# Ledger of designs, part 65: designed miniproteins, single chains, continued (3)

Each design is a single chain, and the fold is of that chain. pLDDT is the mean over its residues in the fold that is shown.

## One batch from the design tools (miniprotein)

Design m10241
Fold by ESMFold2-Fast:
Structure m10241 (fold): chain A 70 residues (1-70)
Amino acid sequence: DEFQKELEKKREELLKKRREYVLDVAGITMQALKEAMAADDPAVRGDIFARGNAEAEELLKKHEEELKKL
């Protein structure tokens, strides 16, 4: 069944993109936590988390756009 094969292909592509997104977000989160733990200034910690949040939002937009192509 052609339809079944297309569904399986789309599922595999979706899972691949989801794994890539999750790993990217995890990387940003871990890096931000590491940098924040090393920072003695609360203002610097705030800037680190703000930057991490902005980067995570950009990844979310990219992930949503990639899913729309499926």
Scores: mean pLDDT 81

Design m10242
Fold by ESMFold2-Fast:
Structure m10242 (fold): chain A 95 residues (1-95)
Amino acid sequence: EAERLAEEVLRLIEQGEQSDDEQAQQLAEQIRELATVMDDEAVELLARMLLEARGARANVPRSVVDEKLPEAVAIVRRDIEQLRKLREEEQRKEE
């Protein structure tokens, strides 16, 4: 189920970073792997909140978003920062 949630996050990244196809694909795959090892409940809430924040269709109630938004954002920022760092390192090595 975490893999399905990773696909939702992948969709968000792909839509947000369409102009950066190479970066979108790399980050999407990294996020997909990361989401697979996370708790399914936390990942599900996080992914849905991200979809709503980016304007993608999501069925998360506003009350839930308001309560969990700070926590979800903190987790995403931490993970995205690490993913971007890993992505840059790999990109430089691959050339």
Scores: mean pLDDT 51

Design m10243
Fold by ESMFold2-Fast:
Structure m10243 (fold): chain A 93 residues (1-93)
Amino acid sequence: MAGEEAAREGGEKAMKGAGESGNAKGAAAAGIAGTGGAVGTRIYEERGDKKKAAEEARLGGLTAAKAAESGGGEEGKKKGEEGAKKAYEAAEK
């Protein structure tokens, strides 16, 4: 599984959690953060640096989780954190 794809999915999950809580701004911020993490991961994957790719994927997912938490509360945070974990694990491979 590509780390960039997992990071994007993590952001989408955080965005969904925030949206379900009725906060459109939190959902949008979570989506943007997830996309940023995916881009960062891709850049380091292209450079062959798996460790930095994994770290970028995790950072993007954690940023998405924080954005979702501010807008979507506990559910958004949990989904964002799960996405960050999956992105990190995928990018390490």
Scores: mean pLDDT 62

Design m10244
Fold by ESMFold2-Fast:
Structure m10244 (fold): chain A 113 residues (1-113)
Amino acid sequence: MSIIQKQVKKAIEAVEKVLKSFEERGKDDPEIQKLIEQLKEAVKRLKELVNDPNATLEEIYEAMVEVERLLQKLIDAAKKKGIKLSPEEIKNLETFASNLMLVRVEVELEKLK
């Protein structure tokens, strides 16, 4: 398994932990539930790409950026509703952001050749 596949899988695991936490805390909120379902679809797409031998690093990175965009919408919606992020949710968001940055560096390095 490539270093990139390991980074992407760590990012996916971190997002899935955030999703599980928000499913319980936002279960009675239709807006939160809609964002959770959209984020699940984006994560499913990312899983398909990371396991596809024909997928490019740029396609994988763009799928990760979509996951980040939907995560940000979910966090913004939660904040507006007075839902505080747990320390575990913050740690998982930091794990996702760190792995996204590492993948971005690899994309930029390939563009230099």
Scores: mean pLDDT 85

Design m10245
Fold by ESMFold2-Fast:
Structure m10245 (fold): chain A 77 residues (1-77)
Amino acid sequence: SPIPATSPEAKEAALAAIRAAEAGDVEAVRRAAEAVVRAGADEVSLLALAVARVVARREGREEVARVLDEALRRAAP
């Protein structure tokens, strides 16, 4: 059974969130995560944010992890 393709907007926003998290830019992570939620976050985009949150916590980037946690909580049904 095929998994539906991520929308271009959600995909772009998820990639932006990952890049911002890698850079440690808290405000860029916040904007990108909000864009994912706004684009109707699908399973693939939510998984990308969840992985970024795990990596941020492992690296001690607590504020990045907090922003991603808040976005994931708001995206939850």
Scores: mean pLDDT 76

Design m10246
Fold by ESMFold2-Fast:
Structure m10246 (fold): chain A 92 residues (1-92)
Amino acid sequence: SATELKLEILNQVYEELKQNFSLNKFRGLLAMLTGEEDETVKDEIMKILKDLVPLIPESERQQVIELLKEALEMIEDPKVKETLEEIIKQLS
């Protein structure tokens, strides 16, 4: 199914980000989240974003905060907004 394929892709991206953090891949996760309507896929992306917080390099922290703030401008889902706001708070 499309959901199963998306979850497999998310798992691969998460494993890559754990080995080497990349702003472009992180931006890709946020872009996927802002366009996603499948609750299972949204929940997995939010879980991955939370799990990545302690792995974000100190040098990239401000750029990640900016990307999260940009994503918040595009998001209407209150659950997703709350998750991104909490991540911003943790990184600040």
Scores: mean pLDDT 88

Design m10247
Fold by ESMFold2-Fast:
Structure m10247 (fold): chain A 87 residues (1-87)
Amino acid sequence: SKVDELIERFIEAAKVVADAIAKYKAGEPLSDEELKRAGQAIREMREIVREAVKLGPEAVSKLREAIKTLPEDVRKRVENWLEAELK
């Protein structure tokens, strides 16, 4: 479904961001291209949160399930984005 495709895109973008954060915390150098991709992934996640809210309660419910699978740092930030869009 359109909702399932949206959530799959969200999970893929979240993996890019989580990988970048893990490398940063490990003291591993991030290339300019990796930083650019992480920035693009963050923007995509924000747009998906907005689209999910517009699609309604089913999409928001599935998005909340996906958010629970994220690392704590990413999870808290995305939860804040979602609550802001619901106001």
Scores: mean pLDDT 86

Design m10248
Fold by ESMFold2-Fast:
Structure m10248 (fold): chain A 70 residues (1-70)
Amino acid sequence: DLLRRLEEYRRRADEKMRRTYDGGLAKIPDVVALEKETWGADEAEMTKTLTATIKQGAREVGEQVLRRLL
Protein backbone atom coordinates (compact mmCIF):
# COMPACT_ATOMS: atom_id res chain seq x y z
CA ASP A 1 0.00 0.00 0.00
CA LEU A 2 2.21 2.74 -1.35
CA LEU A 3 -0.24 5.56 -0.70
CA ARG A 4 -0.56 4.66 2.96
CA ARG A 5 3.20 4.38 3.41
CA LEU A 6 3.67 7.69 1.62
CA GLU A 7 1.26 9.43 3.98
CA GLU A 8 2.97 7.88 6.99
CA TYR A 9 6.39 8.87 5.69
CA ARG A 10 5.14 12.34 4.89
CA ARG A 11 3.84 12.82 8.42
CA ARG A 12 7.08 11.63 9.98
CA ALA A 13 9.13 13.71 7.56
CA ASP A 14 7.02 16.76 8.36
CA GLU A 15 7.62 16.29 12.08
CA LYS A 16 11.36 15.87 11.56
CA MET A 17 11.54 18.82 9.19
CA ARG A 18 9.90 20.91 11.87
CA ARG A 19 12.51 19.80 14.40
CA THR A 20 15.25 20.34 11.85
CA TYR A 21 14.12 23.89 11.21
CA ASP A 22 14.13 24.55 14.94
CA GLY A 23 17.58 23.02 15.20
CA GLY A 24 18.87 25.06 12.30
CA LEU A 25 20.17 22.09 10.38
CA ALA A 26 20.89 22.54 6.68
CA LYS A 27 20.34 18.93 5.67
CA ILE A 28 17.14 16.93 5.82
CA PRO A 29 17.93 13.24 5.28
CA ASP A 30 14.24 12.44 5.69
CA VAL A 31 13.61 14.00 2.28
CA VAL A 32 16.07 11.58 0.69
CA ALA A 33 14.48 8.60 2.43
CA LEU A 34 10.99 9.72 1.40
CA GLU A 35 12.05 10.20 -2.21
CA LYS A 36 13.52 6.69 -2.37
CA GLU A 37 10.37 5.18 -0.89
CA THR A 38 8.07 7.10 -3.21
CA TRP A 39 9.82 6.81 -6.56
CA GLY A 40 11.85 3.65 -6.24
CA ALA A 41 14.70 3.04 -8.66
CA ASP A 42 12.87 3.20 -11.97
CA GLU A 43 14.47 6.41 -13.12
CA ALA A 44 17.86 7.15 -11.59
CA GLU A 45 18.02 10.65 -13.06
CA MET A 46 14.37 11.24 -12.24
CA THR A 47 14.87 10.44 -8.56
CA LYS A 48 17.84 12.81 -8.41
CA THR A 49 15.93 15.58 -10.14
CA LEU A 50 12.89 15.07 -7.93
CA THR A 51 15.01 15.19 -4.78
CA ALA A 52 16.62 18.45 -5.85
CA THR A 53 13.27 19.87 -6.94
CA ILE A 54 11.61 18.96 -3.65
CA LYS A 55 14.41 20.60 -1.67
CA GLN A 56 14.35 23.75 -3.79
CA GLY A 57 10.57 23.84 -3.85
CA ALA A 58 10.39 23.58 -0.08
CA ARG A 59 12.90 26.42 0.28
CA GLU A 60 11.11 28.67 -2.20
CA VAL A 61 7.71 28.00 -0.65
CA GLY A 62 9.16 28.63 2.79
CA GLU A 63 10.58 31.96 1.65
CA GLN A 64 7.29 33.02 0.08
CA VAL A 65 5.29 32.00 3.15
CA LEU A 66 7.68 33.92 5.39
CA ARG A 67 7.32 37.04 3.24
CA ARG A 68 3.53 36.73 3.30
CA LEU A 69 3.45 36.21 7.06
CA LEU A 70 5.65 39.23 7.55
Scores: mean pLDDT 58

Design m10249
Fold by ESMFold2-Fast:
Structure m10249 (fold): chain A 67 residues (1-67)
Amino acid sequence: MKEKITKTLAEELEESARRARKVLPPEEAEKAIEKDAKAVIDTLVTKYGVPKEEAEKAVKEALEKAK
């Protein structure tokens, strides 16, 4: 179920991004979030076979919600 795993990992990234932005200085938070976002995209593409564009879109939407 590509949709379910994409949604789950995106929601976990959203929560992690919100937490990072609360506790870290802005520059450090954004660096940590960028690293985590790349890891999530890579996992979705290589492990779960999600198209790169779909994985990138889900990650982008999750990070926008975490503002």
Scores: mean pLDDT 80

Design m10250
Fold by ESMFold2-Fast:
Order: sequence, then structure tokens, then C-alpha cells
Structure m10250 (fold): chain A 93 residues (1-93)
Amino acid sequence: SSAITEFIKKHQQDINDAKKFWNEAPEDTRIVRLQELKTAFLSTTSVEQRQKIALLLVSFPKSPEVEQVLQEILSDPKVSQEDKEFLTSLLSL
């Protein structure tokens, strides 16, 4: 989707920073960061913040811990269908 491609392009620095954090941080710090991002995603009232958090989560390397957090968000009945569709679209790229 051109809209998703433009969104990714706009947030390219945030993606680069997230990947750098993952590569440099100890495992315990990575797990804490994943839980902070999940909590922020579930608690924020800002659509823009949820979309940015979703982008950061999918930007981390595929690992069991990242996949677990993504699955928990996608299966949470309190998460809107629109947010789930956005996250799924990011994962399909």
C-alpha cells in the first residue's frame, strides 16, 4: 500500500533507532522494552502513537519474544479491528 510505504518512509529514523537499540541492548533490556511498547500500545489514546508503536514492534528482528508480543496484540479483544488490520498490513510487507 502506498499509504503504508509513505508512513514507513516518514518514520525511517525511528525504525533505524529501534534496530540499533535491539542490536546493542542486553536481552533483559530488550524484553523490558517489548513490554513497555505493548503497554503503551494498549493504553495510548493516540492513533498516531499506536501506529508508530506497531511499526517499531514489526521493525525488531523476528524472535520468539517479538512474535509473542505481536500475537498477544493481534488476539486481544480490546484492540480495535482497525489497529489489527494496520499491524497485519505492516507484517505483510
Scores: mean pLDDT 86

Design m10251
Fold by ESMFold2-Fast:
Structure m10251 (fold): chain A 65 residues (1-65)
Amino acid sequence: MDAAIQKVIDFVEELKKAGLVKSYEVRDGKVYVTLDEKDELLRNLTKIELGAQGLLAGVEVVVLD
């Protein structure tokens, strides 16, 4: 696994421990994340943070609803 992808996974695992992420999958060099938060504001903030971490790592993050 690429070190950049692993950094994104580590961040997603922390969000999963916080109850913001339900599950994730790595496919074709992308990280697919399913959210577990129903509050619209907190979901949008989580999507922004995931996108920012992906951009910093050079990894595409796809949020599934």
Scores: mean pLDDT 79

Design m10252
Fold by ESMFold2-Fast:
Structure m10252 (fold): chain A 64 residues (1-64)
Amino acid sequence: PKPLAGENILERLAKSGDAYLVRANIDGVTGDALALPTANGQAALYLPETGLQATAPLAAVENA
């Protein structure tokens, strides 16, 4: 894995003030994840323990 260019999940979290803590399964890896809403009705998911990222429908993460 290499550093992400142009994406800073912690900075986006600080700016929005509207992130969820959810349990997520990304490509078979389950863990505590940060979910950040996006303007297109989706959420960006980030697993800090593994560095994995994904996107999911916002409605799916709001119920977690």
Scores: mean pLDDT 61

Design m10253
Fold by ESMFold2-Fast:
Formats: structure tokens, C-alpha cells, sequence
Structure m10253 (fold): chain A 85 residues (1-85)
């Protein structure tokens, strides 16, 4: 299901950025929370973009992969949020 795809995407992202693991987990907890407001959801996406895009520890190939993983995570999280009652 969507939750498994989110978890797999998050784990791949954390494997590229292990130093940012806690910040990624914090943002993802907001993205997957049924109680998160639209503002909290959007702020979590912005924080992930700051953490992930152009991270100094990543080479060009890893930056491209991280960007695609972030795009996938945002799409899956939006779909998950829309599926909630």
C-alpha cells in the first residue's frame, strides 16, 4: 500500500543522508499524521527540500537520486493524506 511505498522511499532517502535521519523522520511523521494541518504539511515539505536538495555530502548522481526520492515522497504523502477520512 501507499504506507509501505512511503516507508521504502524514506529508508532510501535516509540511506543517502544518514546524518539527517532524525530530521527526515520528524518531517515524515508530520506528512503521515492524520492530525497535521495543511500548513504543517507544507512546512514539512519545505524542511525536507532544504535538507535534501543540494546537500553538501552528496555527489551529482546522489543529488539527482535524492531529488527524485523527495518528489516521490511528496506525491505519495499527498495521496496518503487525500485517502484519510
Amino acid sequence: GIEKEINNTVNELKSLLPSESQKIDNAVSILTSPNATEEQFNNAIEELKIIVLNHPDLNDEQKEKAGKLLEKLVKLSRQYKESLK
Scores: mean pLDDT 84

Design m10254
Fold by ESMFold2-Fast:
Structure m10254 (fold): chain A 65 residues (1-65)
Amino acid sequence: SELYKKFLEEVKKIIEEGSKRNQAIDEEMKKATPEQKEKLAAERNQVNEDMGKKIREIFEKLKKE
């Protein structure tokens, strides 16, 4: 299915973007103070939330086709 192939490509892009952001956060955590680590943990949670939301939106679009 072309729709399924499109779904896989979009999911791959979302995962790649989230992975790059999480990697940058991990590098900052290595140099961070306790206060900065708390902020970075919140940013990581936001990255994961945004990733999940985008994947759900793609799934809903696929379902309606």
Scores: mean pLDDT 82

Design m10255
Fold by ESMFold2-Fast:
Structure m10255 (fold): chain A 62 residues (1-62)
Amino acid sequence: MSKEELFKLRLENMEEAIRSLIEEGMKNYRPGSSLPRSEEEAEELFEKLLKEGEKIIKEHLD
């Protein structure tokens, strides 16, 4: 597997994990939580977390 394929695989796994966490948080609404309550907020949070995760993956690549 190439470095590009490994990066893509790790990014896809991270994307799936982040998406699942956000969706689960929205479904299990908790009063007073700062979790996203709208689709727009969920997308903003997802993009932010994915961008941060991408940096981590890049830092750990040889």
Scores: mean pLDDT 70

Design m10256
Fold by ESMFold2-Fast:
Structure m10256 (fold): chain A 88 residues (1-88)
Amino acid sequence: DELAEEKMKEVEEAEEKFLKTAEEAKKAGEEGKDTSKALENLQEALGELAGTAGDASNAVPELREEMVKRLEEMREKGGKVVKEIEEL
């Protein structure tokens, strides 16, 4: 199942990119900077993660439940960042 390991690595790399983008958006909001571009980048990174998780689920159906769980966790983290920015 080298394919499963490869697909998991791709998902983990997309998760790392998403988390870095979320951190940048949060920092921009906390510093009182224009967050419009940071929020756009966050939505784009989440879209890339969703696509990567979908590809992994299609290539290795046994990963589907894990991919759904990971994507939901990342969506929740992104939603918290958006709420923190909206409260400013």
Scores: mean pLDDT 82

Design m10257
Fold by ESMFold2-Fast:
Structure m10257 (fold): chain A 87 residues (1-87)
Amino acid sequence: KEKLEKALELLKQAKEALDSGNFTEAMRLVNEALKLVKEADEELYKKLISAFGEAIERIINGESLYDAWKYAIDKMIKIVEEEIKKL
């Protein structure tokens, strides 16, 4: 539970960094959150990696870095929040 709560905090910080235009910091925070989720829950990690892959697919298809990663981070936040509610 504590690792997932910290991962959620990092994802929310990543969203704030993205909104402030600091893409490098946003990606650093997403990677730290993904490491914590992988250690806590492998199935949850697979769901987050799926959302991460959706961001990459959107970028390849011509979406902006901001729009693609905002979509993915918002989806990751929702996934982690729903899992914490089940605990």
Scores: mean pLDDT 83

Design m10258
Fold by ESMFold2-Fast:
Structure m10258 (fold): chain A 77 residues (1-77)
Amino acid sequence: MKLEEVEAEYARRRRELFREVLQKHDEIMKKVKDLKAQGKEDEAREFYEKATKEIVQESIKRRNELDAEYERKLKEL
């Protein structure tokens, strides 16, 4: 595998992760809106805080996994 291919794959994976994070945030906002419409404002707030923290933690974990895979592939070049 060429260095350019490894870097292009890593960049693509990073963009995919960013897109997934944005999509998950949109899903959270939709759920928050639905809960507020039902008069469950406290549940909406708690859900938003918990779900956004989970997305941030998952994003960090997945970024670390991508970084580790990228480093491994670089050593094989």
Scores: mean pLDDT 83

Design m10259
Fold by ESMFold2-Fast:
Structure m10259 (fold): chain A 66 residues (1-66)
Amino acid sequence: MTAVVVTTERALEAGRALAERLAEKYGFDGYEVVVARDEEEALRLARELAERTGRPTMAVGELARP
């Protein structure tokens, strides 16, 4: 089973690092990274992919902090 991580271009490095760590920790056969335009799109796509495919899916976006 492969892990899926949906991220933005700006958070791509963090998304890839998280995907690798999840694959290592849970013994997945690999990982897939999907790039979205923004955090809202990433969250929506992650939910839709998880519901449609049943694969473990996580969204990684940029922190919206003051």
Scores: mean pLDDT 71

Design m10260
Fold by ESMFold2-Fast:
Structure m10260 (fold): chain A 85 residues (1-85)
Amino acid sequence: MAEELKEKGIEAARAAGASGPKIEEAAGLFAEAMVAKAAGDLERAAELFLEAAELAAEAALEMGLISEEEKKEGIERAREIAAKL
């Protein structure tokens, strides 16, 4: 399950023009967050989801896909989502 979710995340990122080690790591962390959520470990799921979102936003900023303001707003949105897990 986690591996399939990671692969889907990487494919989606590549379709958007994003690739590289940080994107792959972010996809892996997101997949682990989904597995943790399915297992009922909501605190771990929230932590992993936020780490994935921060890493993905940093990579997107470095590639010029988003602005610094969009990165900040994206991370704040991720925190709101994590808090509702």
Scores: mean pLDDT 77

Design m10261
Fold by ESMFold2-Fast:
Structure m10261 (fold): chain A 74 residues (1-74)
Amino acid sequence: GEEKAREAAERGDVRKAAEYSGEYAREKGNSELGSQMAEGVGALAGGVALAVGEDEKEAAEAAMRAGLEMARGS
């Protein structure tokens, strides 16, 4: 859920921040596609952050924000 995504971001776990954002989308009653999009957008945002030289904590926070925003809009 949202709390797990935030905890993953706090510890710099980009992958789990994205995965838990998808889980949160499912918990909110989003479609399976919407939930997969939340995880995918989170993973993409985190990956881009790492590629441009942000640290793992910043990348995980980017993954969480993008994933949770997609979850809320789906």
Scores: mean pLDDT 82

Design m10262
Fold by ESMFold2-Fast:
Structure m10262 (fold): chain A 55 residues (1-55)
Amino acid sequence: SKIEDLLALYKLHGKGLSPSEFIRQASGLSIREWAEYTPGVTVGAIRRAAREAGL
């Protein structure tokens, strides 16, 4: 899924950044804007997936 792809990239390249800051730097978008660009993905779903992955 796109959330799993995002978390995989975050684990490889996002060291020291929050998920929101990583998305902003990687895409130029806020976490809300990225979720709007990605149909079927909510900010809550991204935050839950990050928590479950220990991020």
Scores: mean pLDDT 58

Design m10263
Fold by ESMFold2-Fast:
Structure m10263 (fold): chain A 75 residues (1-75)
Amino acid sequence: SAMEAVAQRIEADPQLQQQLLQLEEQARNSPDRAAATRQLAVQVGQLLRQGGVSPEGVQAVRDRLLALADALEAA
């Protein structure tokens, strides 16, 4: 699946893992977590695309993060 391919690419790239963890930490520490998670979707999408992840994989990750942002806003 597209998500499995993304996971394998991230597991193979320690630098990408570190960059993703840093972005996630910044979003968690934001006073507006919903807005920060929407921004995270954009930033993660760009980073994964630059790392050679397929457009389908990038879109799958972005959709998941946007769904999380919507859930955080509703809470």
Scores: mean pLDDT 83

Design m10264
Fold by ESMFold2-Fast:
Formats: sequence, C-alpha cells, structure tokens
Structure m10264 (fold): chain A 73 residues (1-73)
Amino acid sequence: SLVEEVAALLLPLVEAELRALGEDPARAPELARRAAERLVAGLRAAIAAGLTPDLSDFTEAERAAVQRALAGL
C-alpha cells in the first residue's frame, strides 16, 4: 500500500533522527508507520477538498491521466 511504501522510505530517516536525539531507535518502525498514515491521509484529504497540483504545463490527456490516478488514491 502507499502507507507501507511511505513508511519504508521514512524508517531509516526516523531511526537516524531518534539516535541523534538520544531517543529509543526501536520506536522507529511504529513512528514511521504512524507518520506515513498521517501523510497519506493528509494527501487524500487535500485531493478530496479539490486541491490538485499545478498541471498547466501538462497536455490535456496527461492532465486527465494524472487526475484519474489521484482520484484512485
């Protein structure tokens, strides 16, 4: 899922930052997953609210394809 993909990207970064702050790095998987859930939920909420990226430089067909992909998120 998109949440799992984002969590996997965040995991090594969260672990490194926890170590730098003197916090327990074993918490990194839980924190990365929770952060990913919030980020993906925020992205979905923004799209549902009608907030779309600026696609003015895209062709009409490319814009339609991207908008359909975002709607399926």
Scores: mean pLDDT 87

Design m10265
Fold by ESMFold2-Fast:
Formats: C-alpha cells, structure tokens, sequence
Structure m10265 (fold): chain A 103 residues (1-103)
C-alpha cells in the first residue's frame, strides 16, 4: 500500500483547517477515515478556500516545517482513490508545497 506524502499531508492540513475554523478543538476529533471522505468530496472552490484560510494563519515555510517534522513518524498505510490523490495534490499546489518539500 502506497503512503503518498501528498495524501498524508493533505489529510493533516484538512484537520488543521477544521481546527482553524473552530469546528474542532483537537485534531484527533476527526479520524483519518472521516478526513479522507471529507477531502474526497471537496470541490476545487472549497480546496481554494481551505488553502486561503490556512495561509492566513500560517506561512508556507511554517507549514512545510510542520509537515516535515510529522513525517519522521508517518507509518500511515493509505490506499487513496484517484480523486483523493488528485485533490491532495491540488491542495498542496494551492499552498505552494511540492512533494520534495515534504522529504
């Protein structure tokens, strides 16, 4: 099973987005399964709004540092759908993050 850096990063960013919106108090309130289902159903407009909300609160540089720090313990087995993989890549592109920035 392929743990894509893009997919894992995007799922963590979705949880961060919900926290920043005040919809959750802790990132753990949203399971990886729920995060996958939510991200997979988002429109391009919703992905753009999420990216803009994150960037209002954190710089691109701080986001990359956070994701790289988390990467040291990523033992996540993810089998993404094509749609989830594409939306994950689109989100990171909107944030200006490349796969190379994550490892």
Amino acid sequence: MIGSKYVVGALMLLRLYLYLKGEISHLSEVSLREARERLGKMTEEELKEMAETILKNMSREDLIKMLRTMGENWYLIIQPSEELAEKSKKLLELLGIKEEDLG
Scores: mean pLDDT 74

Design m10266
Fold by ESMFold2-Fast:
Structure m10266 (fold): chain A 60 residues (1-60)
Amino acid sequence: SRAIRLDLSPEEQAVLDELEKSGDYRPSRARLRALARRTGASVARVSALAKTVQELLAPA
């Protein structure tokens, strides 16, 4: 698959785009905060989204 299509808000979609661009779906706490600040999503929401994507994708 080229893109993951989830029922997401615009800020959640921005988070997903950043995760896809980096290829890192297991971000550090510092990266979670940076993504939240960059996209306007909460840290908890970014963390939950990253976890959901991790569960959907096979480990690298």
Scores: mean pLDDT 70

Design m10267
Fold by ESMFold2-Fast:
Structure m10267 (fold): chain A 91 residues (1-91)
Amino acid sequence: SAMKEELKERLHEAAGLIQEGIKNRDVELVRKGVELLVEVAEELDRPDLVERIRRAGERLVKGIENGDEELIEEAAGELEEVALELAKLLD
């Protein structure tokens, strides 16, 4: 469906923005990518994933702001796991 294709494109954009934000330590890019992931999870009626994305996104932003490399790695891993789960739901 057109809606599924749009959500897949949004998911790919979100993942790219988060990866670029982590690479560049750019909090604004991370926040933009996290917001797109939240929109995908909301459209799929997965409030559990919305909560996980928001929590991991906030931890990632905090990790970047504080230079906490361990927190960045943990939060990025959680966002990657949720993105993979969303991708599976869209297949």
Scores: mean pLDDT 90

Design m10268
Fold by ESMFold2-Fast:
Structure m10268 (fold): chain A 74 residues (1-74)
Amino acid sequence: MAQGEELSAQGNRLLAESRAYRSLGRQDEADKLYLEAMDLYSQAFKLTGQVRLPQKEIDALAAEIEAKLKAEEA
């Protein structure tokens, strides 16, 4: 996979994790993950000149991560 595509994929995952943590009230973890996602998107943009945000995939990942985090907190 091209470097920019890999960075975008990692950014999408971290953005999904940030959304899941925010939904659970874990603001500090959510903020950290959001900043990491933005850094990865910035690096991807520098390599490819473009970034794609597949909203449906991000939503699906966020739901899966939220379910796992709820299981860990229980």
Scores: mean pLDDT 76

Design m10269
Fold by ESMFold2-Fast:
Structure m10269 (fold): chain A 80 residues (1-80)
Amino acid sequence: SIKEKILEITKELIELIKNNAPEEEILEKYKEFIKLLKEAEEQNDSEAAKLGAEEYHKAMDLLSPELQEKVKKLEDEISS
């Protein structure tokens, strides 16, 4: 399910952030996360969309301001 994919990607993303993984790996996981959020909205999966939004924001709060700005740029590119 999309909900299960969101939980898995959240876990992977948090592990990458905590382990100070390369920026490219963190950004690639955020790109996957953003695409899953779009998929949840397109499928009208309100539970997955809500869970995903909450976990996405929690993960964002763990990032440096510089990396947060790069994630916002990815959001703009994917949402277009």
Scores: mean pLDDT 82

Design m10270
Fold by ESMFold2-Fast:
Formats: sequence, C-alpha cells, structure tokens
Structure m10270 (fold): chain A 61 residues (1-61)
Amino acid sequence: SEDREKAEEVVKKLREREPLSEEELIEGYKAARRAGDEGSATVLETALRDEFGLSREQIEG
C-alpha cells in the first residue's frame, strides 16, 4: 500500500532523527490512518503533539 509505505518512510525519518516539517508529519499521520497502521499513526500523532502542540482534531482538520 502506498499509504503504508508513506507512513513507514516518515516514521523511519523520525526514528533516524532526520528533520521533518509539520506538513510531512501530518501527511504521514493521514497516510497511516488510511492504511490502518495504528502503530505509525500513534508515533506520528505523538511527534505532532510534542513538537508542534497539535491535538488530534487539529491534525485531522
């Protein structure tokens, strides 16, 4: 699944401490949700909350 691959790529960049924009993290989160990848979605939601102060509602809006 392209969505799963997108989510896994963003999570990999996050694990490797590569710079990620808010937009890249949101795109990865949405891709994880579409793919049913709950693990990746949780990791990316946590990063968005911790780094940018975004709630789930703000990420999904």
Scores: mean pLDDT 84

Design m10271
Fold by ESMFold2-Fast:
Structure m10271 (fold): chain A 114 residues (1-114)
Amino acid sequence: MTPADALLALLKEEYEEARALAEKAVASDDPAERSSGLLILALLGDEAAQDELLAILEQALSLGPPDPSSELYQLLKPAMEHIAAGDLEAARAALKEALKKMEEKLKELLKKQE
């Protein structure tokens, strides 16, 4: 079962299915599958998953700055700036806003069927 199935369920507003698939992904032995499941749980509003995602972003930032032309970077930039400032509450709020914008954008792309 792929993490893409959980994301597709989320985009179709099948929230119970998305949560169940994401929880299975988080229990996987595959680190990539676990990370994807964590992202879907964070998108569903799981605060523990959002906190773990912030910790992953802190570690990723220590490895070097992301590509500033990346759409993902532009969405996550406010959260990353708050992490750099040591304001974890503001970082969490900015992450929640970025996740909501990402979900809305992905739903719009799905509807347009380019």
Scores: mean pLDDT 71

Design m10272
Fold by ESMFold2-Fast:
Structure m10272 (fold): chain A 65 residues (1-65)
Amino acid sequence: GDKIDELINKLVEKYPNEIKELVEAIEKKDEDKINEIKDKLSKNLTDEEIEALDVMIDTLKKLVE
């Protein structure tokens, strides 16, 4: 939904370096690194922002298939 897209955009603006590392980890199919970055980000995020992060990860994984 539109609200999730807005939350994803806010995550990219607030954590550009972490999102860049996440994209690189997804392109390399490095599941351990993806989980490490997700865990680090999740410590500073609300439940709704964690859901948006999960949607972003799933979407990026589908794009690199």
Scores: mean pLDDT 82

Design m10273
Fold by ESMFold2-Fast:
Structure m10273 (fold): chain A 95 residues (1-95)
Amino acid sequence: SEAEELALEAVAKEEGVSPEEIREAIAAAEAAITTEVQRRQLRLSLEALIALTTGDLKRAAELLKEMIEEQLKLQQSEENEKIAKELIEELEKKV
């Protein structure tokens, strides 16, 4: 949008950099956050699977709850918040 372009130009001018440098920095930060979150989710998934296979249902529920909370941070919407709350409540009932 034209408003986004004007905002980028204003920030670039204030920071003393080009608008392209701001766009590249945003893209790099988004990629880094996505990679870190994916790595964390994979670790939590593996730990939850280990807990499930060893019969530690309480630990598995704690790890699954953490995964749901982290996913909600990435895809925050009223529907996702409702789903996350319902899933967490179900997990807490099962331990």
Scores: mean pLDDT 70

Design m10274
Fold by ESMFold2-Fast:
Structure m10274 (fold): chain A 84 residues (1-84)
Amino acid sequence: SLTEKLKEVTKRLKELAVEAVKALIEGNEEEVAKLEEELKKLLEELEKLIREAVEKGDEEAVEAAREGLAEAFEEAKKTYEELK
């Protein structure tokens, strides 16, 4: 389902965001570049899935994207505050 796909994509986004924060704090430029490339691909997938959910009027899928994005931001912020 679109809801399941959006949950998986936003979960991957959360994981990448946490790793990006760690790499930035460590000054690991090579890891940052790698994660940036992975983020670009994931964001393209996320955009396509959100667009499909909106076009179909799939409110549950749209809500899953919103919740997943909120969780990704919260986890990234928590990681930053724990490591700085």
Scores: mean pLDDT 84

Design m10275
Fold by ESMFold2-Fast:
Structure m10275 (fold): chain A 71 residues (1-71)
Amino acid sequence: SPREDGLVDALDQLITELRTEFPGDPEAERLIRRLRELKQRLRDGEISLDEAVKELAEIQLEYDRLRERHR
């Protein structure tokens, strides 16, 4: 669906940003793992779109905190 495709694109973009901005950072690697697991749960139909959006928002908040610690 267009909503699912858009969410998958957002997950992939955030994974790329974390890898690029914080290579080898253990917290960034943890967030990348969470994003990959979220993507897999979406593909397997184990999580709803609404639940996935909520989890992505929580991961984005942790990414913001990570950026603040490095600035």
Scores: mean pLDDT 85

Design m10276
Fold by ESMFold2-Fast:
Structure m10276 (fold): chain A 96 residues (1-96)
Amino acid sequence: SMEEIEELIEELKKLGYSDEQIQRLLALIEKISKSEDEKVEMLKLIVTQEKIVAGIIPLPDAATQAELDAKMEELVQRFVELLREERKAQRAAALG
């Protein structure tokens, strides 16, 4: 829900994300997600990884870390594809 997204935004702010970084991240997630539930899951994945890196939560076991890494890799691949499509659209707009 939108309330869950707002709570995750507040967690990102506590992790040191600027308002501009959060706005850009939300815009990217909006474009690659297919549902509200998928947006929430993507944001939760990012928040979880940031908390691990920040030492706020303990390092997971190898199996759990491998699963999180696989989910993060899929998310990164979706962002890369989005950026490729946006660059293509920007080039088309500059020519038209």
Scores: mean pLDDT 79

